# Ledger of designs, part 39: designed miniproteins, single chains, continued (2)

Each design is a single chain, and the fold is of that chain. pLDDT is the mean over its residues in the fold that is shown.

## One batch from the design tools (miniprotein)

Design m5330
Fold by ESMFold2-Fast:
Order: sequence, then structure tokens, then C-alpha cells
Structure m5330 (fold): chain A 75 residues (1-75)
Amino acid sequence: DKYFTPEEIEEIRRREEEMLAEVERARATEDEEAVRKLVRELQEEVLREFAERLGLDLDTETSAALLEQIDAALE
């Protein structure tokens, strides 16, 4: 809220929803490796955008931990 306008926040949510929808479509192919790779790439992009907008530099260790948790949740 403090760093984004309501419109910008809505755009970020929209992108996140699109990412999840794409992952769901990929899951329909039953290729779990492709799904996990897609999720990692899309979420890394989203995290980078958030960090850039907030002026934060997410280290690789923090990003990897978040992606690992998400991969586990998508099993």
C-alpha cells in the first residue's frame, strides 16, 4: 500500500493469478517437471518485480527457500 497505488497492487495480483492459472494448465499435461520449472521461473520473475518496486535486493538464498516451499506445495 505505501509503495504502490491501488491500481498497481491490482496489476500485481492479476499477474500472480495469471501465473497460477498457467501452472494449473500445465498440470493438466501431467508433466510435473515442466510444471515445477515453470512455477520457479514465473515466481522468480514476480519476486524480482516486487523487490525492484520496493527497492529490495532479494538474495539467492531467500529466493531459493521461497521457491522450494512452493515446489513442495505443488506436489
Scores: mean pLDDT 64

Design m5331
Fold by ESMFold2-Fast:
Structure m5331 (fold): chain A 86 residues (1-86)
Amino acid sequence: MSELEKFFSAITNPNRVPTDQELRDLFRTLDRDNDGRITVAELQEFLDTLGLDLDAQAIIDEIDKDGDGVVDFAEFEAAYRAYLAS
């Protein structure tokens, strides 16, 4: 299981597919600066707050195929849909 799969498994209900609104609400919770992007630092702080021993860089790298080090909502949603299809 990848770090991204562990992350989505930890923050979502495995018995229920979230709505688009619920995904947006989750993204906004992670997006501390409200700039429409999640950074490695924001994700790491979120993981630390939840007590999750996961690598934020590895999670971002799995979502961010372009390697710019940030994740926008479209990338986040696409990664989550890919996770559900796996």
Scores: mean pLDDT 76

Design m5332
Fold by ESMFold2-Fast:
Structure m5332 (fold): chain A 72 residues (1-72)
Amino acid sequence: PSFSPAQAAEIVARAVGGGGSPEALARGLGEAAKSLGHGGTPSPQQAIEALGAALDGDLEAAARLIGAGSTG
């Protein structure tokens, strides 16, 4: 279960729309991940790292940081 580029872009857009605080970014990413069928809410640190990867254009790395791929 990995995000498509479109799903990762939606997560980033929701997180950025939350005003840019770490807590708002973590909440936005957590809610978007839940709506996309990911059971775990990422930690604020994981959410920030995933957002950074997505903004750098690496949507695959962003998906791994939010999902199970972050451990492998």
Scores: mean pLDDT 58

Design m5333
Fold by ESMFold2-Fast:
Structure m5333 (fold): chain A 84 residues (1-84)
Amino acid sequence: SELEKEIEKNFNLLFSEDEKVVLEALKKLLELYEENKELTQKTLRKLISKDPVSTISRLRELVNSENEEIKENAKKLVDILQSD
């Protein structure tokens, strides 16, 4: 679906070295979650399962970011991923 493609696109952008790109991707993933919570969680968990070590490492970097907006939005994304 188009929604799944947008989730995958923005998930991949979390690995960008450009903080502006990462922040926009985090915000977009949170917006997509509000549009369809179940599909977004399912799609993100599937993407994480493809490379859990690198993804968990990256999310850990983002929640410890010196950029307060990245840190805040990354914590929100992690909370979504830890929800049943």
Scores: mean pLDDT 88

Design m5334
Fold by ESMFold2-Fast:
Structure m5334 (fold): chain A 85 residues (1-85)
Amino acid sequence: MEELKEALEKAIADMKQLAQEVLNASPAERAAKLAELEAAYAQFQGEADKLLKEVSGEEKKLVEEAVAEVDALVEATRAAVAALE
């Protein structure tokens, strides 16, 4: 459980860093940075889907909470980028 919690916290932190890099990017580099975030997000979703099929109880709750946080972060980042176009 602790290893799963640590892995999820790291994944969330990595996504937050990528989101900040997208928002701080120059207009010329923003598309490339957004593509990096989208690729990381797709990988996260795939791993989370696999975990949700294998875990139960408290571990399932941890994965679901991490998915909700990452989904909200990516959606907010996409909306912010769209507002800059």
Scores: mean pLDDT 84

Design m5335
Fold by ESMFold2-Fast:
Structure m5335 (fold): chain A 90 residues (1-90)
Amino acid sequence: VTIKYAVNGDTVGAGIEGVDPAEAVAELRRIAEEFGATLETHVLGDTVGATISGVDPEKAVAALEELAAKYGGKVEKLPKPSEWFLKVIK
């Protein structure tokens, strides 16, 4: 399991690979509801792309790290928002 993420202001983008897509979407929805954030998801095969807006980035990243740990995976920070959009959600 690999979660790639990037932070842009109050928005966190993430790509999740190696988790059942329905389960990944359910976990992301739980995180968004917990923070009162807006969630947008895209499912591409076994990869789930997500944009979480209106969130404290530190709290969102911590939640993604907990999600990766739950599935025995890792979290990787991408250097630029445009790169994670191209590589993980497009």
Scores: mean pLDDT 74

Design m5336
Fold by ESMFold2-Fast:
Structure m5336 (fold): chain A 71 residues (1-71)
Amino acid sequence: MEELRERILEAAKKALEYYKNKPISEITLDDVAELAGVTREEVLEIFPSKDELIFEAYEKYTRELVKKERG
């Protein structure tokens, strides 16, 4: 279960990086599930909503950007 959660969060971070030219709102649960190698249903079992998943992934991604200074 922990491994699945980590895969989903890493996939969400990769989606934010991979689709960097797209608005975050355009990133779907299906995109994250495909990158993680799991089903959308498995993502929803760990994160009750897309908003919760995107919020946590965005928070981690933003903290990394602040530390590395994007630009």
Scores: mean pLDDT 72

Design m5337
Fold by ESMFold2-Fast:
Structure m5337 (fold): chain A 76 residues (1-76)
Amino acid sequence: MEEDLEGLRKRLEEAAPGGWDAVAQAAIDYARELGFSDEDIALLLMGIAIAKRNGDSVEEIIETALRIAENLLKRR
């Protein structure tokens, strides 16, 4: 779990220069690699979309995505 979250953080931080769209795509791709269901990926995307709508920075969007992913992994 911790290693999966660290891998996700690295992937999202590498996507950050592309803005929120790049971070969202990286989050989808990595969540699929981790075996997240389509429903869990949809929840992750909803959280990212809400953070973007609220005017959060790319860094804050990354933290939101990581928090949601951690909660989804802990549910397993």
Scores: mean pLDDT 80

Design m5338
Fold by ESMFold2-Fast:
Structure m5338 (fold): chain A 64 residues (1-64)
Amino acid sequence: MDLGGVVTETSGTTAVISTLRNSYTLTNLTPAPKVGERGVLTLTDDTTAEFTGEDGRVSTGTIV
């Protein structure tokens, strides 16, 4: 599932991505995004997600 999102918080390799109805906390996110970055959040499974920024860079992490 692809969700438009904005990175609202970061701490090390952890980021909070806000979508239309839900906020997702991702940890072990590599490469780490920055606050204000926009992109598409793809939920791969119940524990894994990818964030694709507007520049096309893909970050993979674990859903908390």
Scores: mean pLDDT 78

Design m5339
Fold by ESMFold2-Fast:
Parts: structure tokens; C-alpha cells; sequence
Structure m5339 (fold): chain A 92 residues (1-92)
């Protein structure tokens, strides 16, 4: 359980950093700001539920700013698989 939490946190942090960098390079300052706020929350997250909420908000950023998706696509695949595993563990 703790191993899964640490793995998901690491993936989410990596993913948010990639999105923030891509957004800054493309001049999408709003997307970069949203990613930075989620990054801070991910670093402080203590439960799988908190990480899952961050993942949902992260997915909203990708829907609003699809031009950042290609940069983080590899990490997105890993994130989605781990998020599904978290949902199974939480019984949802």
C-alpha cells in the first residue's frame, strides 16, 4: 500500500513537471500555474485518495490544454494504469 502511494506520487510529480515545462515553453502560463499548484499538492499528499484527486485535476488540465499532452504521453500511460490500481485498492 505505501509502495503504491510512493509510486503514484513519483509518477504524478514527474508528469506534472513535464506538463509545466511544456506549458511554459508554449507560453501557456495558465496551464503552467495549474500544474505548479498540483505539483505542490502531490508532494504533500499522504493518502491514495489525495493522489487520486490530484490525478483527476491533472486530467482536467490535459483536456483544457491538449497541446501539452504529447510531451507527457509516456508518463500519462503509466499514471492511468497506477490510478486504476489505486481505484481497485480503494474499492471504487
Amino acid sequence: MEELLERLREIVIEFLEEVKESAEEKGLLEAAEEAEKLLERAKKAKTLEEIREIVREYEEILEKYPEVVPVAKASAGRLRLVAAEVDAELGV
Scores: mean pLDDT 73

Design m5340
Fold by ESMFold2-Fast:
Structure m5340 (fold): chain A 95 residues (1-95)
Amino acid sequence: KALELLEKAREIAEKLVQLGKESSSEGLIKIGEEALEMVEESEKAIKEKGSAEKLEEAAEWAEKQAELALLGGDPETAELLREMAELLREAAKLI
């Protein structure tokens, strides 16, 4: 269950990278790439340590990025990041 939620979070991160490439936004590409790294670190922490610590860190990061995106006038990116944060927090509850 936790890994399934994490896979959905990865799909959102990949979509952020794709949106950045389509809009020629280096900032959005970077956010998506950082999101992918956080998903990978979280998966590794679950598999190697059984730990939710990286999931909580990733969720907090995603919520902060969602707030910044909303302030910057990008509600689509904000919604995707908020959904990612929710998935990561839900996954953490299952660890």
Scores: mean pLDDT 84

Design m5341
Fold by ESMFold2-Fast:
Parts: structure tokens; sequence; C-alpha cells
Structure m5341 (fold): chain A 60 residues (1-60)
């Protein structure tokens, strides 16, 4: 989960298509395929704060 915290920090500071795709790939690789799809949907709707909240809830 250390890697996920780092990805969340990058997204909070500079949300780009690259950082969004990195998070989606990470979630899918870890078996969170449903959460990865939901994250991508929220990010595509420019609801990046809600997408980050979803990722944070997977950690804590």
Amino acid sequence: MEEMEKLIEELEKDPTAETVNEMVSYLDEKGYSKEAKKFLLLASQKEIEKAIELARKLIE
C-alpha cells in the first residue's frame, strides 16, 4: 500500500492522464478491478477528489 499512498499524493498535487492511468493500472494489478473501473469513471467526469477518496478508503 506504500505505492498507493505515493500515487495518491501525485494525484493531489498534479492530476494528469498519466497519473490517473498509473493508479488504475495499480488497482487492477492488485485485484481491485471494480474499484479501478470506478476510479477511472470518476476521473473521466472530473470528480478527481471523489476518485482520490475511493483510493484512500482502500488503504484505510
Scores: mean pLDDT 78

Design m5342
Fold by ESMFold2-Fast:
Order: sequence, then C-alpha cells, then structure tokens
Structure m5342 (fold): chain A 85 residues (1-85)
Amino acid sequence: DKAEIAALADRLGNPELRELLLSFDPSAESHEVPEHLAEPLDRLGALAVVEERYDLLGLAAFLLGNLFRQQGREDLAARLFALSR
C-alpha cells in the first residue's frame, strides 16, 4: 500500500524520498535514483526490516541497486537486486 510506504518514508523526514516512492512505476524504462538518496534508502531498508515490511525492503533494495549500478558498482548492485526478489 503506497500510503503505508509514504508513512514510513515520512518517519525518515525526507520528502524527496517520499515522492520517489509514491511515483515509483515498475514498468518505467528508467529508474534513475539521485545519489544523495543512497543514505535515506539504506535507512528505509533498515526501518522496513524492523517493521517487517519486506515488500518495502525489496523496493528500497531495488532503488539502491539502481543507484549503485549508475555509479558502476555492479557487484553491489547485483547483491541488492537479489535481495529485492
């Protein structure tokens, strides 16, 4: 539920992360993630584990994986994509 995802993002105090999560379209050709959202996404993943929201953990891992792929961190991106499945 996007409303629940938004509520968890609000707890991190990052409105840009909230908008990224609410606008996420898995059918989109590009999932470009701003580099400055790496730490907020990592914190979101940790919060998702605590709240037992594994769907959100998968989404955070997928977006962070795309960011690391953009940076040429292919091995780290592959590990995060595996976690998102």
Scores: mean pLDDT 74

Design m5343
Fold by ESMFold2-Fast:
Structure m5343 (fold): chain A 116 residues (1-116)
Amino acid sequence: MERTPEVLEAERRAREAVEEALKEIEERGEVTEEMALEAARRLGKLLGNEEKMVESAKLVKEQLLKAGFSEEDALLYIYLTSLAQIHLFEKTGRVTHLEAAHINHLVREYILEKLK
């Protein structure tokens, strides 16, 4: 699959942001629902839609649970995806749809790898 330079740069920024979020969870340990929803709320404040971001996080949790994820893994997904997007926004002033999609992909891959 041939990727444009813009896609490659978006993937690079997404990977860097996910790596920063993973370092924070190594120090923190367990992710609570309060922590996951607060991270989503904080991301929503930066993107200008706080309540919609929290609502989306709750829907994502429900979908992950239906897909067979544990509650702990669903909360970890929401926390890491929100935190990575916050880190990216703090560095660049925005999060593109490509960057958000790649962050979501990398975090899902990380959680699935932990289940092996």
Scores: mean pLDDT 82

Design m5344
Fold by ESMFold2-Fast:
Order: C-alpha cells, then sequence, then structure tokens
Structure m5344 (fold): chain A 70 residues (1-70)
C-alpha cells in the first residue's frame, strides 16, 4: 500500500540520518542532523495514523538497536 511504502521510506530516511549522526565528530553537524531527525519525525506524525506511527516507531527502534550492535 502507499502508506506501507511511505513508512518504509521514513524508516530508511531516519536510519540514514542516525548513521550520519553516529559518524559525525562535529558538534555543529550533530545539532543540524538532530534538527533534521526532529523535522522528519514531525512529518511522520503529520502523514501517518496513530497506529502507523506506533508501528513505524517499533520498526525504527529495532533498526536502531541493530545499528548499535554493529
Amino acid sequence: SPAEQLMEQYIAEMVALARQYLASTDREEQQRLLGQMQALYARVQATLSEAQVAAWAARLEAALRALEAE
């Protein structure tokens, strides 16, 4: 469905930002990336239903835990 595709896109975008954040050694760049992550999260909440946001958050948590375990 279009909503499922959008959810997968938002997970991929957030994981990409998280990877950039973890790789950054510059505090100003880290703050900029955090701002982009916050903007993306606001977009997720504006475009998905409450149930879809909960599912997105669970998938994102699992993806971020996998990233930390690398």
Scores: mean pLDDT 85

Design m5345
Fold by ESMFold2-Fast:
Structure m5345 (fold): chain A 64 residues (1-64)
Amino acid sequence: ENADPEAGIRRALILIALSIIERLDGVKLTPEQRDAIIAELMEKYPEIPDNLIEVVEEEVKRRL
């Protein structure tokens, strides 16, 4: 694992978005589901997309 502050910020923003989606949609993700979503979004999006909340919500729906 490389300490990359940009990657750390992207991961934190995805986690925040996941927390928002969980609270708004009333869903509870397992740590494994969250890790899988984070890993996939980190791979697909080298930069944070402008519609991050929508992107995260689609990944959550795809896994539920």
Scores: mean pLDDT 77

Design m5346
Fold by ESMFold2-Fast:
Structure m5346 (fold): chain A 61 residues (1-61)
Amino acid sequence: GGKEGGEAALKGGATEEAADAAVAGGSTRSPVARQTGADIAVKGGATEEAAEKAAEAGYLS
């Protein structure tokens, strides 16, 4: 769920705000919003892989 995705983003170096944005973007179930959330996580310091996992976890929630 979203908690696991948020934790993955934080572990990948994201700020809490960036991790929350990635999960929220995924949770809209829109590919565009999911990608936007992942991009915010990467700008917040996350690796691309951690941001992608956070967005996917939100999308699947």
Scores: mean pLDDT 69

Design m5347
Fold by ESMFold2-Fast:
Structure m5347 (fold): chain A 125 residues (1-125)
Amino acid sequence: DSLLQQAQSTLQQSLQLFQDLANAANSGAAGIEVMREENEELAKEYAKRSLSDLRSLLNQLETLVQQFMNLAKQTSESLLEKARLLSDAYNQAKELIDNAERDLEKAAEYLKQMADILNNTINSL
């Protein structure tokens, strides 16, 4: 597949995983509320399992973000090679690429922070 097709596919997969993450979180919260009224220990076990499922989805998102970063780097290198003889175009392309890579690194950092929060929450239950 072309780099553009790979980037589009990765973006679609990321969107689906964000939807799955939101749905799992909402479902988990509702289940905990129902179980809490009958048995606090069962509610804690359900919470641990739900958080473990969320952690699995976050690991998949981290993998997709890394894949997207690798695709962005490959696309960037190809673009800069083609632009190298056009100094203004090269400088503009490099700035846009540097900004995109920084934003993807920030996304990866946020996913890691969320994963750490989930791990700490699971361990506290």
Scores: mean pLDDT 63

Design m5348
Fold by ESMFold2-Fast:
Order: sequence, then structure tokens, then C-alpha cells
Structure m5348 (fold): chain A 100 residues (1-100)
Amino acid sequence: SLLDELEKEVKAFINYAYEALALIKANAPQEKIDALIARAEEHAKRAVELASKVASEEDVKKLEELFKKVIEAVRNGDEETLKKYIEELGKLVKEIFEKL
């Protein structure tokens, strides 16, 4: 279903975001970090496209803003801020599903 695909894209985004953070902590080459961030951004874009078909414009905008904040936290190596925004992202996705 559309909801199953949305959930799958959000989960993939979260997984790549954490993998990118792990590489930053391991002082991995920047090209490998950027590749994982790019994969996360692809899944975020797909999630936004799917959400735009079923969610309010306000919720889609909040979803886009949370994805951007997660990527910023990853780029800053800020694990605590990342965890906070991932929790907010999960809550928003749940609220979107409950409105359908």
C-alpha cells in the first residue's frame, strides 16, 4: 500500500542517516559519508512525494523540515540532536497514518 511504501522509505532514510553518523564518528573518507547522506536524501525525497498524495500540506512541510534537520544533525556529528529529530519524525509519520 501507499502507507507501507511511505513507512519503508522513512525507515530506509533513518537507517542511512545512522550509518552516515557512524562513518563520521569512525573518521571515514568524506566521499563515503556523502554517498550515504545522498542515499538518505533519495529516500526522504521519495517519502515526501508519497506523503504529498495523502497528507495535508502542513504535515508534508513538517516532514520535509524534519528530514532536513536530521541531515544537518548527521553532518554536524550531533547524535543527541539526531535522536531527537528521529523521534519527532516517527511521531509525525504516526500522526499522518492516524489521519488516514
Scores: mean pLDDT 89

Design m5349
Fold by ESMFold2-Fast:
Structure m5349 (fold): chain A 72 residues (1-72)
Amino acid sequence: SEHFEKLKRVAEEMVRYGLSIREAAKRAGVSMSELRKATKYFGVDPNDGGEIVMAVDKYLKEKGEEPVSSLR
């Protein structure tokens, strides 16, 4: 999913570098409009970095992949 890949990239930048949502999105090449659409798709608050990371980690664990929270 394009929405998932965008959320994953933003979550990875937030966890790996301790960035704010806005800075992580910029570094990930995701616009704030794109992030808003992706968060709406997964039913998470676009202003809550913790909810973004939790949603990505839940999806990754269901796929048997390493959670992004492990990158920090």
Scores: mean pLDDT 84

Design m5350
Fold by ESMFold2-Fast:
Structure m5350 (fold): chain A 66 residues (1-66)
Amino acid sequence: SDEERKRQLLELIRETLDAAGRLRAAGELSEEEVRHIVDVLVRLAEVFDLPQEEVDRIRRLGEEVV
């Protein structure tokens, strides 16, 4: 269903942000690379019409990872 697809996408986004944060902490990713990842994830969320609340959450989590 559309709801299940959106939930799966949100989980993928959260897992990607978590992985990016760990790689950033390990020195494997630069701040600019993390910002690029966050930008791509936000664009995906907007293209797939996720609720604005979830887009805002992704941006907030992204700020914490940088």
Scores: mean pLDDT 81

Design m5351
Fold by ESMFold2-Fast:
Structure m5351 (fold): chain A 83 residues (1-83)
Amino acid sequence: SLKQQLEQQEQNQKKANFYLTSYRNSVFMGRWNAEHRSDDVLLQSRDNGIKNAQYLGQYSGNQDLKDKLERDIDEEADAALKR
């Protein structure tokens, strides 16, 4: 029914917003750990960010955004490790 489709769309949007917030937290933690030279936690923050970007893609249906966020956090981690 139309009501069930709207409820599912609202739930997907809520989950997408949650995973976007979690992704942003992973970016913050990655940057903090890069400054403090905690390579293991930097890599864990990258992996958590990629996972959150994947869930964001799943619930939003926006694969371009998912791919961009995965690349951005991976490139930031690689740059930090090269220091």
Scores: mean pLDDT 85

Design m5352
Fold by ESMFold2-Fast:
Structure m5352 (fold): chain A 109 residues (1-109)
Amino acid sequence: SLVEELLEELIKMLGLKPEEQEKLRKALEENRDTTRGLGGVEMRGEEGLFVGLLAQIVAESLKRIAEKTGDEEAARELGREEARRLVELARRRDFEGMLELRREAVERA
C-alpha cells in the first residue's frame, strides 16, 4: 500500500500523458520481480527509452523502499527524495541524468 501510494504521487508529479502513464505502470508491473526485464515497453524509440528509464529507476527505488520494512516513515522520506530528483530530470528529458540516477539506484540496490 505504501509502495502504491508513493507510485501514485510520483506519476502525478511527472506530468506524463495518459499513454505514457499506462506504459510506465505496465513496465513497473513486469519489473517488480528482480528476474524480469522491461517487457511491454518499446525501448527503440525516444519515448520507449524515456519510459524504459523511468520504469527502471522507479522499480529499483520501490525495491529499496520495500526493504525498509517496519520503518514506514523512512520509506516515505526515501520515496519522496528519489521522486523529486527523478521529476526534475524527467521534466527536462535529461537522458544523461536519468542514466546516472539509474546507475546509482542499481548500485545501491
Scores: mean pLDDT 64

Design m5353
Fold by ESMFold2-Fast:
Structure m5353 (fold): chain A 56 residues (1-56)
Amino acid sequence: MSPEEIRELLLSLGMSEAQANEFVELYEAGQPALAMEFLKSTLSEEKLAELVKALS
Protein backbone atom coordinates (compact mmCIF):
# COMPACT_ATOMS: atom_id res chain seq x y z
CA MET A 1 0.00 0.00 0.00
CA SER A 2 1.37 3.42 -0.97
CA PRO A 3 1.82 6.28 1.56
CA GLU A 4 -0.94 8.18 -0.29
CA GLU A 5 -3.37 5.22 0.01
CA ILE A 6 -2.61 4.90 3.74
CA ARG A 7 -3.13 8.65 4.21
CA GLU A 8 -6.50 8.56 2.39
CA LEU A 9 -7.61 5.57 4.50
CA LEU A 10 -6.71 7.31 7.77
CA LEU A 11 -8.56 10.49 6.71
CA SER A 12 -11.66 8.39 5.91
CA LEU A 13 -11.52 6.98 9.48
CA GLY A 14 -11.75 10.50 10.97
CA MET A 15 -8.09 11.39 11.51
CA SER A 16 -7.03 14.96 10.77
CA GLU A 17 -4.64 15.76 7.91
CA ALA A 18 -1.88 16.47 10.47
CA GLN A 19 -2.48 13.14 12.28
CA ALA A 20 -2.50 11.17 9.00
CA ASN A 21 0.76 12.86 7.92
CA GLU A 22 2.37 12.07 11.32
CA PHE A 23 1.50 8.36 10.92
CA VAL A 24 2.86 8.22 7.35
CA GLU A 25 6.12 9.90 8.47
CA LEU A 26 6.59 7.39 11.31
CA TYR A 27 5.82 4.47 9.00
CA GLU A 28 8.22 5.71 6.27
CA ALA A 29 10.93 6.28 8.91
CA GLY A 30 10.82 2.52 9.64
CA GLN A 31 9.16 2.88 13.06
CA PRO A 32 6.03 0.70 12.64
CA ALA A 33 5.69 -0.03 16.38
CA LEU A 34 5.62 3.71 17.18
CA ALA A 35 3.20 4.28 14.28
CA MET A 36 0.85 1.61 15.71
CA GLU A 37 1.03 3.14 19.20
CA PHE A 38 0.06 6.51 17.65
CA LEU A 39 -2.96 4.86 15.94
CA LYS A 40 -4.07 3.22 19.22
CA SER A 41 -3.96 6.61 20.98
CA THR A 42 -5.79 8.43 18.14
CA LEU A 43 -8.42 5.97 16.84
CA SER A 44 -11.25 4.27 18.73
CA GLU A 45 -11.32 0.45 19.02
CA GLU A 46 -14.04 0.35 16.33
CA LYS A 47 -12.01 2.49 13.89
CA LEU A 48 -8.90 0.35 14.49
CA ALA A 49 -10.98 -2.75 13.61
CA GLU A 50 -12.11 -1.02 10.37
CA LEU A 51 -8.47 -0.21 9.52
CA VAL A 52 -7.34 -3.82 10.11
CA LYS A 53 -10.24 -5.06 7.91
CA ALA A 54 -9.31 -2.59 5.13
CA LEU A 55 -5.65 -3.72 5.24
CA SER A 56 -6.65 -7.41 5.03
Scores: mean pLDDT 77

Design m5354
Fold by ESMFold2-Fast:
Structure m5354 (fold): chain A 98 residues (1-98)
Amino acid sequence: SREDLLNQIRALLAELVKLLRSVASQLSPETLEKLNDLIDRILELLSDPNATPEELLEAIDELTEAVKEAAKEHNIPEEVLEQILKKLDEMKKLVEKL
């Protein structure tokens, strides 16, 4: 169902947030605020009955690019970065089923 897909996306986002917390001390306050704002936007779209799959994909892509940029600036461990990017890719695949 649509709600089951949305709940799976929320669960993946929660796992991603836990991974980001594990490296939060390596990030600047500005980078953390930017990533948290992008996460909050995805959560808002997931709770909006009028949000389109295209809007969700765009928001996930924006978070993906911000995570990649943060990793370049802050030497995030490669294993953690790969796990975060995998969660983002899994979220996109679920959104494509909406």
Scores: mean pLDDT 88

Design m5355
Fold by ESMFold2-Fast:
Structure m5355 (fold): chain A 103 residues (1-103)
Amino acid sequence: SLPSNEEWLAEAEARIRREYPEFDIEGLSPEQRVVAALAVLLGGGNPELAREVLEMLANGESVEAAVEKLESALNSEEGKETVRATVESRDLSVLADTVGRTS
């Protein structure tokens, strides 16, 4: 079965705690948590992008600025639309739905 939003968040948070232990995910708003999860899940092939987005959130930069950073690293409008839809819905399961539509 496709992972739920809670399962995606749990996996992303586990990766953040393991790979970025200096980052305080518990201090984040629900919207910031979704952006942090997206950075780690989409940054699986680019750990520098994930770190940069997490540092932006830790420094108190806006969700909009962090989303713009994620979008600037993507090579497709579809990827940018996926990031926007996920953040607006606060639902990481949107990632699975979008990937399924491109097959």
Scores: mean pLDDT 72

Design m5356
Fold by ESMFold2-Fast:
Structure m5356 (fold): chain A 83 residues (1-83)
Amino acid sequence: DALLAALDAATELSEEQKEEFRAMLAGAADAAADRSEAARARAVEVAEEVARKLAAGTATREERLRGAYARGYVEAVVRADAA
């Protein structure tokens, strides 16, 4: 839990940014437990949806958190598949 402890100690990050980073870490952890085709497809779909909304400036906080989780999951899956 060194990353979560470091995140809690980082005074330069807003609470909103800390929540997004925690969501990314949760996505990466879930990718270690479940890399099924359905889970991968869902994560890619959410990441793409939120990326489009971020580009348009229409993403809600909840959508940003979902996107952060999905990005963390996808990154971890790509690294696992490359190993």
Scores: mean pLDDT 78

Design m5357
Fold by ESMFold2-Fast:
Structure m5357 (fold): chain A 90 residues (1-90)
Amino acid sequence: MMDPSWENLDMEKLPETVRENFDLLHEAHQRGSEGAVETGVEMEANILSSYYPGLDKEELTELLKKLAEAVKNRDVEEAEEYARKIAEMI
């Protein structure tokens, strides 16, 4: 079941590759694979850190984990807040 908040998040400020990986993370979550979600978060943090080497990777990883958990819990307000914080880091 798709989360409408995930589909409505404005990702236009992120590179296309990052947006595609966010879609893969969402798909992995829908499949119920916790390991795949964790791997997706780590890959996304590594990709963003490669594009923006000045980023705090630990903070970025924590925000990505919280975003993934908010999406899993269907918490639209928390998902939007964490997505905004990630966008502000970029």
Scores: mean pLDDT 61

Design m5358
Fold by ESMFold2-Fast:
Structure m5358 (fold): chain A 120 residues (1-120)
Amino acid sequence: MTAEELFKLGEEYFKQGNYEEAIRLYSIARTLLEKEKGPDHPEVGKALALIAEALKKLGYYDLAREYAERALAIYDKHKKETGEVDAWYYYAKALLLELEGKYEEAKEYFEKAKELGFKP
């Protein structure tokens, strides 16, 4: 099973409200991507952001923040090295703002992510 297939399956479980199974699948995708592309690759950042969202849904806010901060750090590094801004940069930033209770600011960054082709 590819990381892409694991993300799609995890999204289906997330949509059904099975956040624990979504986290399991995203964690497998993360492990595969770290082995193939290294721990600081943007696709690893994607897995971390998706785990953070699922942890937030389960009420594990401190863990969700830790995962979201690591995802944002990966995308910040990518942005500094390439000059390119990934849609997942704005998504990770929006998620962190939402975890801080800054809902209006989070909404602005979610809209920026969508403008760059992010699909929830």
Scores: mean pLDDT 86

Design m5359
Fold by ESMFold2-Fast:
Structure m5359 (fold): chain A 78 residues (1-78)
Amino acid sequence: GHHDEEKLKLAKEATEYAKKYAETKDEKYREEALKLALEAGFTEEEVIGHLALLGDEEAQEKAKELAEKLLAEAEKLK
């Protein structure tokens, strides 16, 4: 695979901030985690999914909206 040291560093930092957000619920850590994850090349959907698993209520709401959109697209295939 293609390895990028800077991307790996950003991904690690994003994970640490996401962990701090899960423990503290401080939006400062949430914002920093999102910024670093996007810089590392993750999509907003991937970051939202991860934050939702860590108990972020806003990310859980966005994950539900994404699930409803996916279900609507599946209905169009019937």
Scores: mean pLDDT 69

Design m5360
Fold by ESMFold2-Fast:
Structure m5360 (fold): chain A 80 residues (1-80)
Amino acid sequence: KKSLEEIYKEIEKLYKEIAPSLSEMDQEIAKSLVDAVKELVKNKASDEEIEEFIAYLKELSKTLSGKVKEFVEKVVKLLE
C-alpha cells in the first residue's frame, strides 16, 4: 500500500497534467482538493480522517462533470 505522501505526489502530478484542459472554475476546484490532500499529509491524518475525506470527495464527484469529475474519481481511487 502506498503512503499518503506518495499518493499526494501522484495527485499533484495528475493535477499538473489536467489543469491546462480545465476551466478556471474547475482548476480552482481541483487545486483546492490538491491543497486539502497536502494538509492531510502535513497533519499526519488518521485512517478515519482519510475515510471522511474520501466520503466528501464521493459526494463532490456527484455534483461535477467532465475532466474535473474524472480527476476527483481518480483521487478517490488513489486514497482507497
Scores: mean pLDDT 84

Design m5361
Fold by ESMFold2-Fast:
Structure m5361 (fold): chain A 83 residues (1-83)
Amino acid sequence: MPSEEQIRKQVEGIMLAVTQEILLAQGVTPRSLEEIEEAARRLYREDPEAFYARMEPLLEDLAKELGVSVEYLKEIVDELARE
C-alpha cells in the first residue's frame, strides 16, 4: 500500500486536475500552479458539495485501486483544502 504522503499527493493531483478542467470550461487558461491551487481553495470554499461531485468518479477509481474508502480520500481533500 502506498504511504499516506503518496496518497495525499495523488488526491492533490485530482483536485488540481478537476480545478484546471473547471477553469478551462470557464474560458480561463491558468498561467501557474499557484493560480490552480488558489482556484481549488476558492471552489472548495464556495461549494464543497459541487467540488466533491466533480472529483467523486476520480476519487472512487483511486479508492478501488488503493483498497481504501472514498470517505478516507474525502477526508484528505478536506485537509488539503483547509491548508
Scores: mean pLDDT 80

Design m5362
Fold by ESMFold2-Fast:
Structure m5362 (fold): chain A 55 residues (1-55)
Amino acid sequence: SPMDEVDVKVRDLAAQKQAELDSRRGSLSPEQYQQARQQMVKDVGDTYDKLVAEV
């Protein structure tokens, strides 16, 4: 279904963003990591909402 495609895209995006964040973890303070994590969650959620609205 179109919704299955949205779920796959969002999971892939979340995994990619998490991998990017993990690659930088050694260079970030705990506060910077937490802020980046929160921003990532918001960005993924906003993308999900936009994709769902287009179905």
Scores: mean pLDDT 81

Design m5363
Fold by ESMFold2-Fast:
Structure m5363 (fold): chain A 70 residues (1-70)
Amino acid sequence: MTVADLIASLSPEEAKALGVLSAKGPLPSSLTLSEEQAREILARLPVEHLRVLAEAFDSERVRELVEELE
């Protein structure tokens, strides 16, 4: 599975959650989806998919989620 295939397979809510967790710097408090909610949504995905996304987006937040689920 390529990164593009994986992203294309995400639901709109999962894609939004990934956007929140892959954001660089501090998250705005006015987000419609909080970091905590984004973590809960992405935690429903297979850990293998989360590892691919963490590497592709260089996301520390997604890496932390992968470590918590393993």
Scores: mean pLDDT 75

Design m5364
Fold by ESMFold2-Fast:
Structure m5364 (fold): chain A 61 residues (1-61)
Amino acid sequence: MLSDQQAHGVNKGGEAYQEAIDAGESDEEAIKKFIEAMIEAGLPEEEAQRVGEAIRREISG
């Protein structure tokens, strides 16, 4: 079960990712903004990096 902090961070990350894609940024740049938004929302850097890596893996197959 995700903590409230993790769920909030992921939601903020998703918003930042969508904004980056809508602005014409690359997937790599969008993932960086996703990670940054999660860290700003209070997630530890290591946890935010792991979530970002999981998303990159899902996109890459």
Scores: mean pLDDT 76

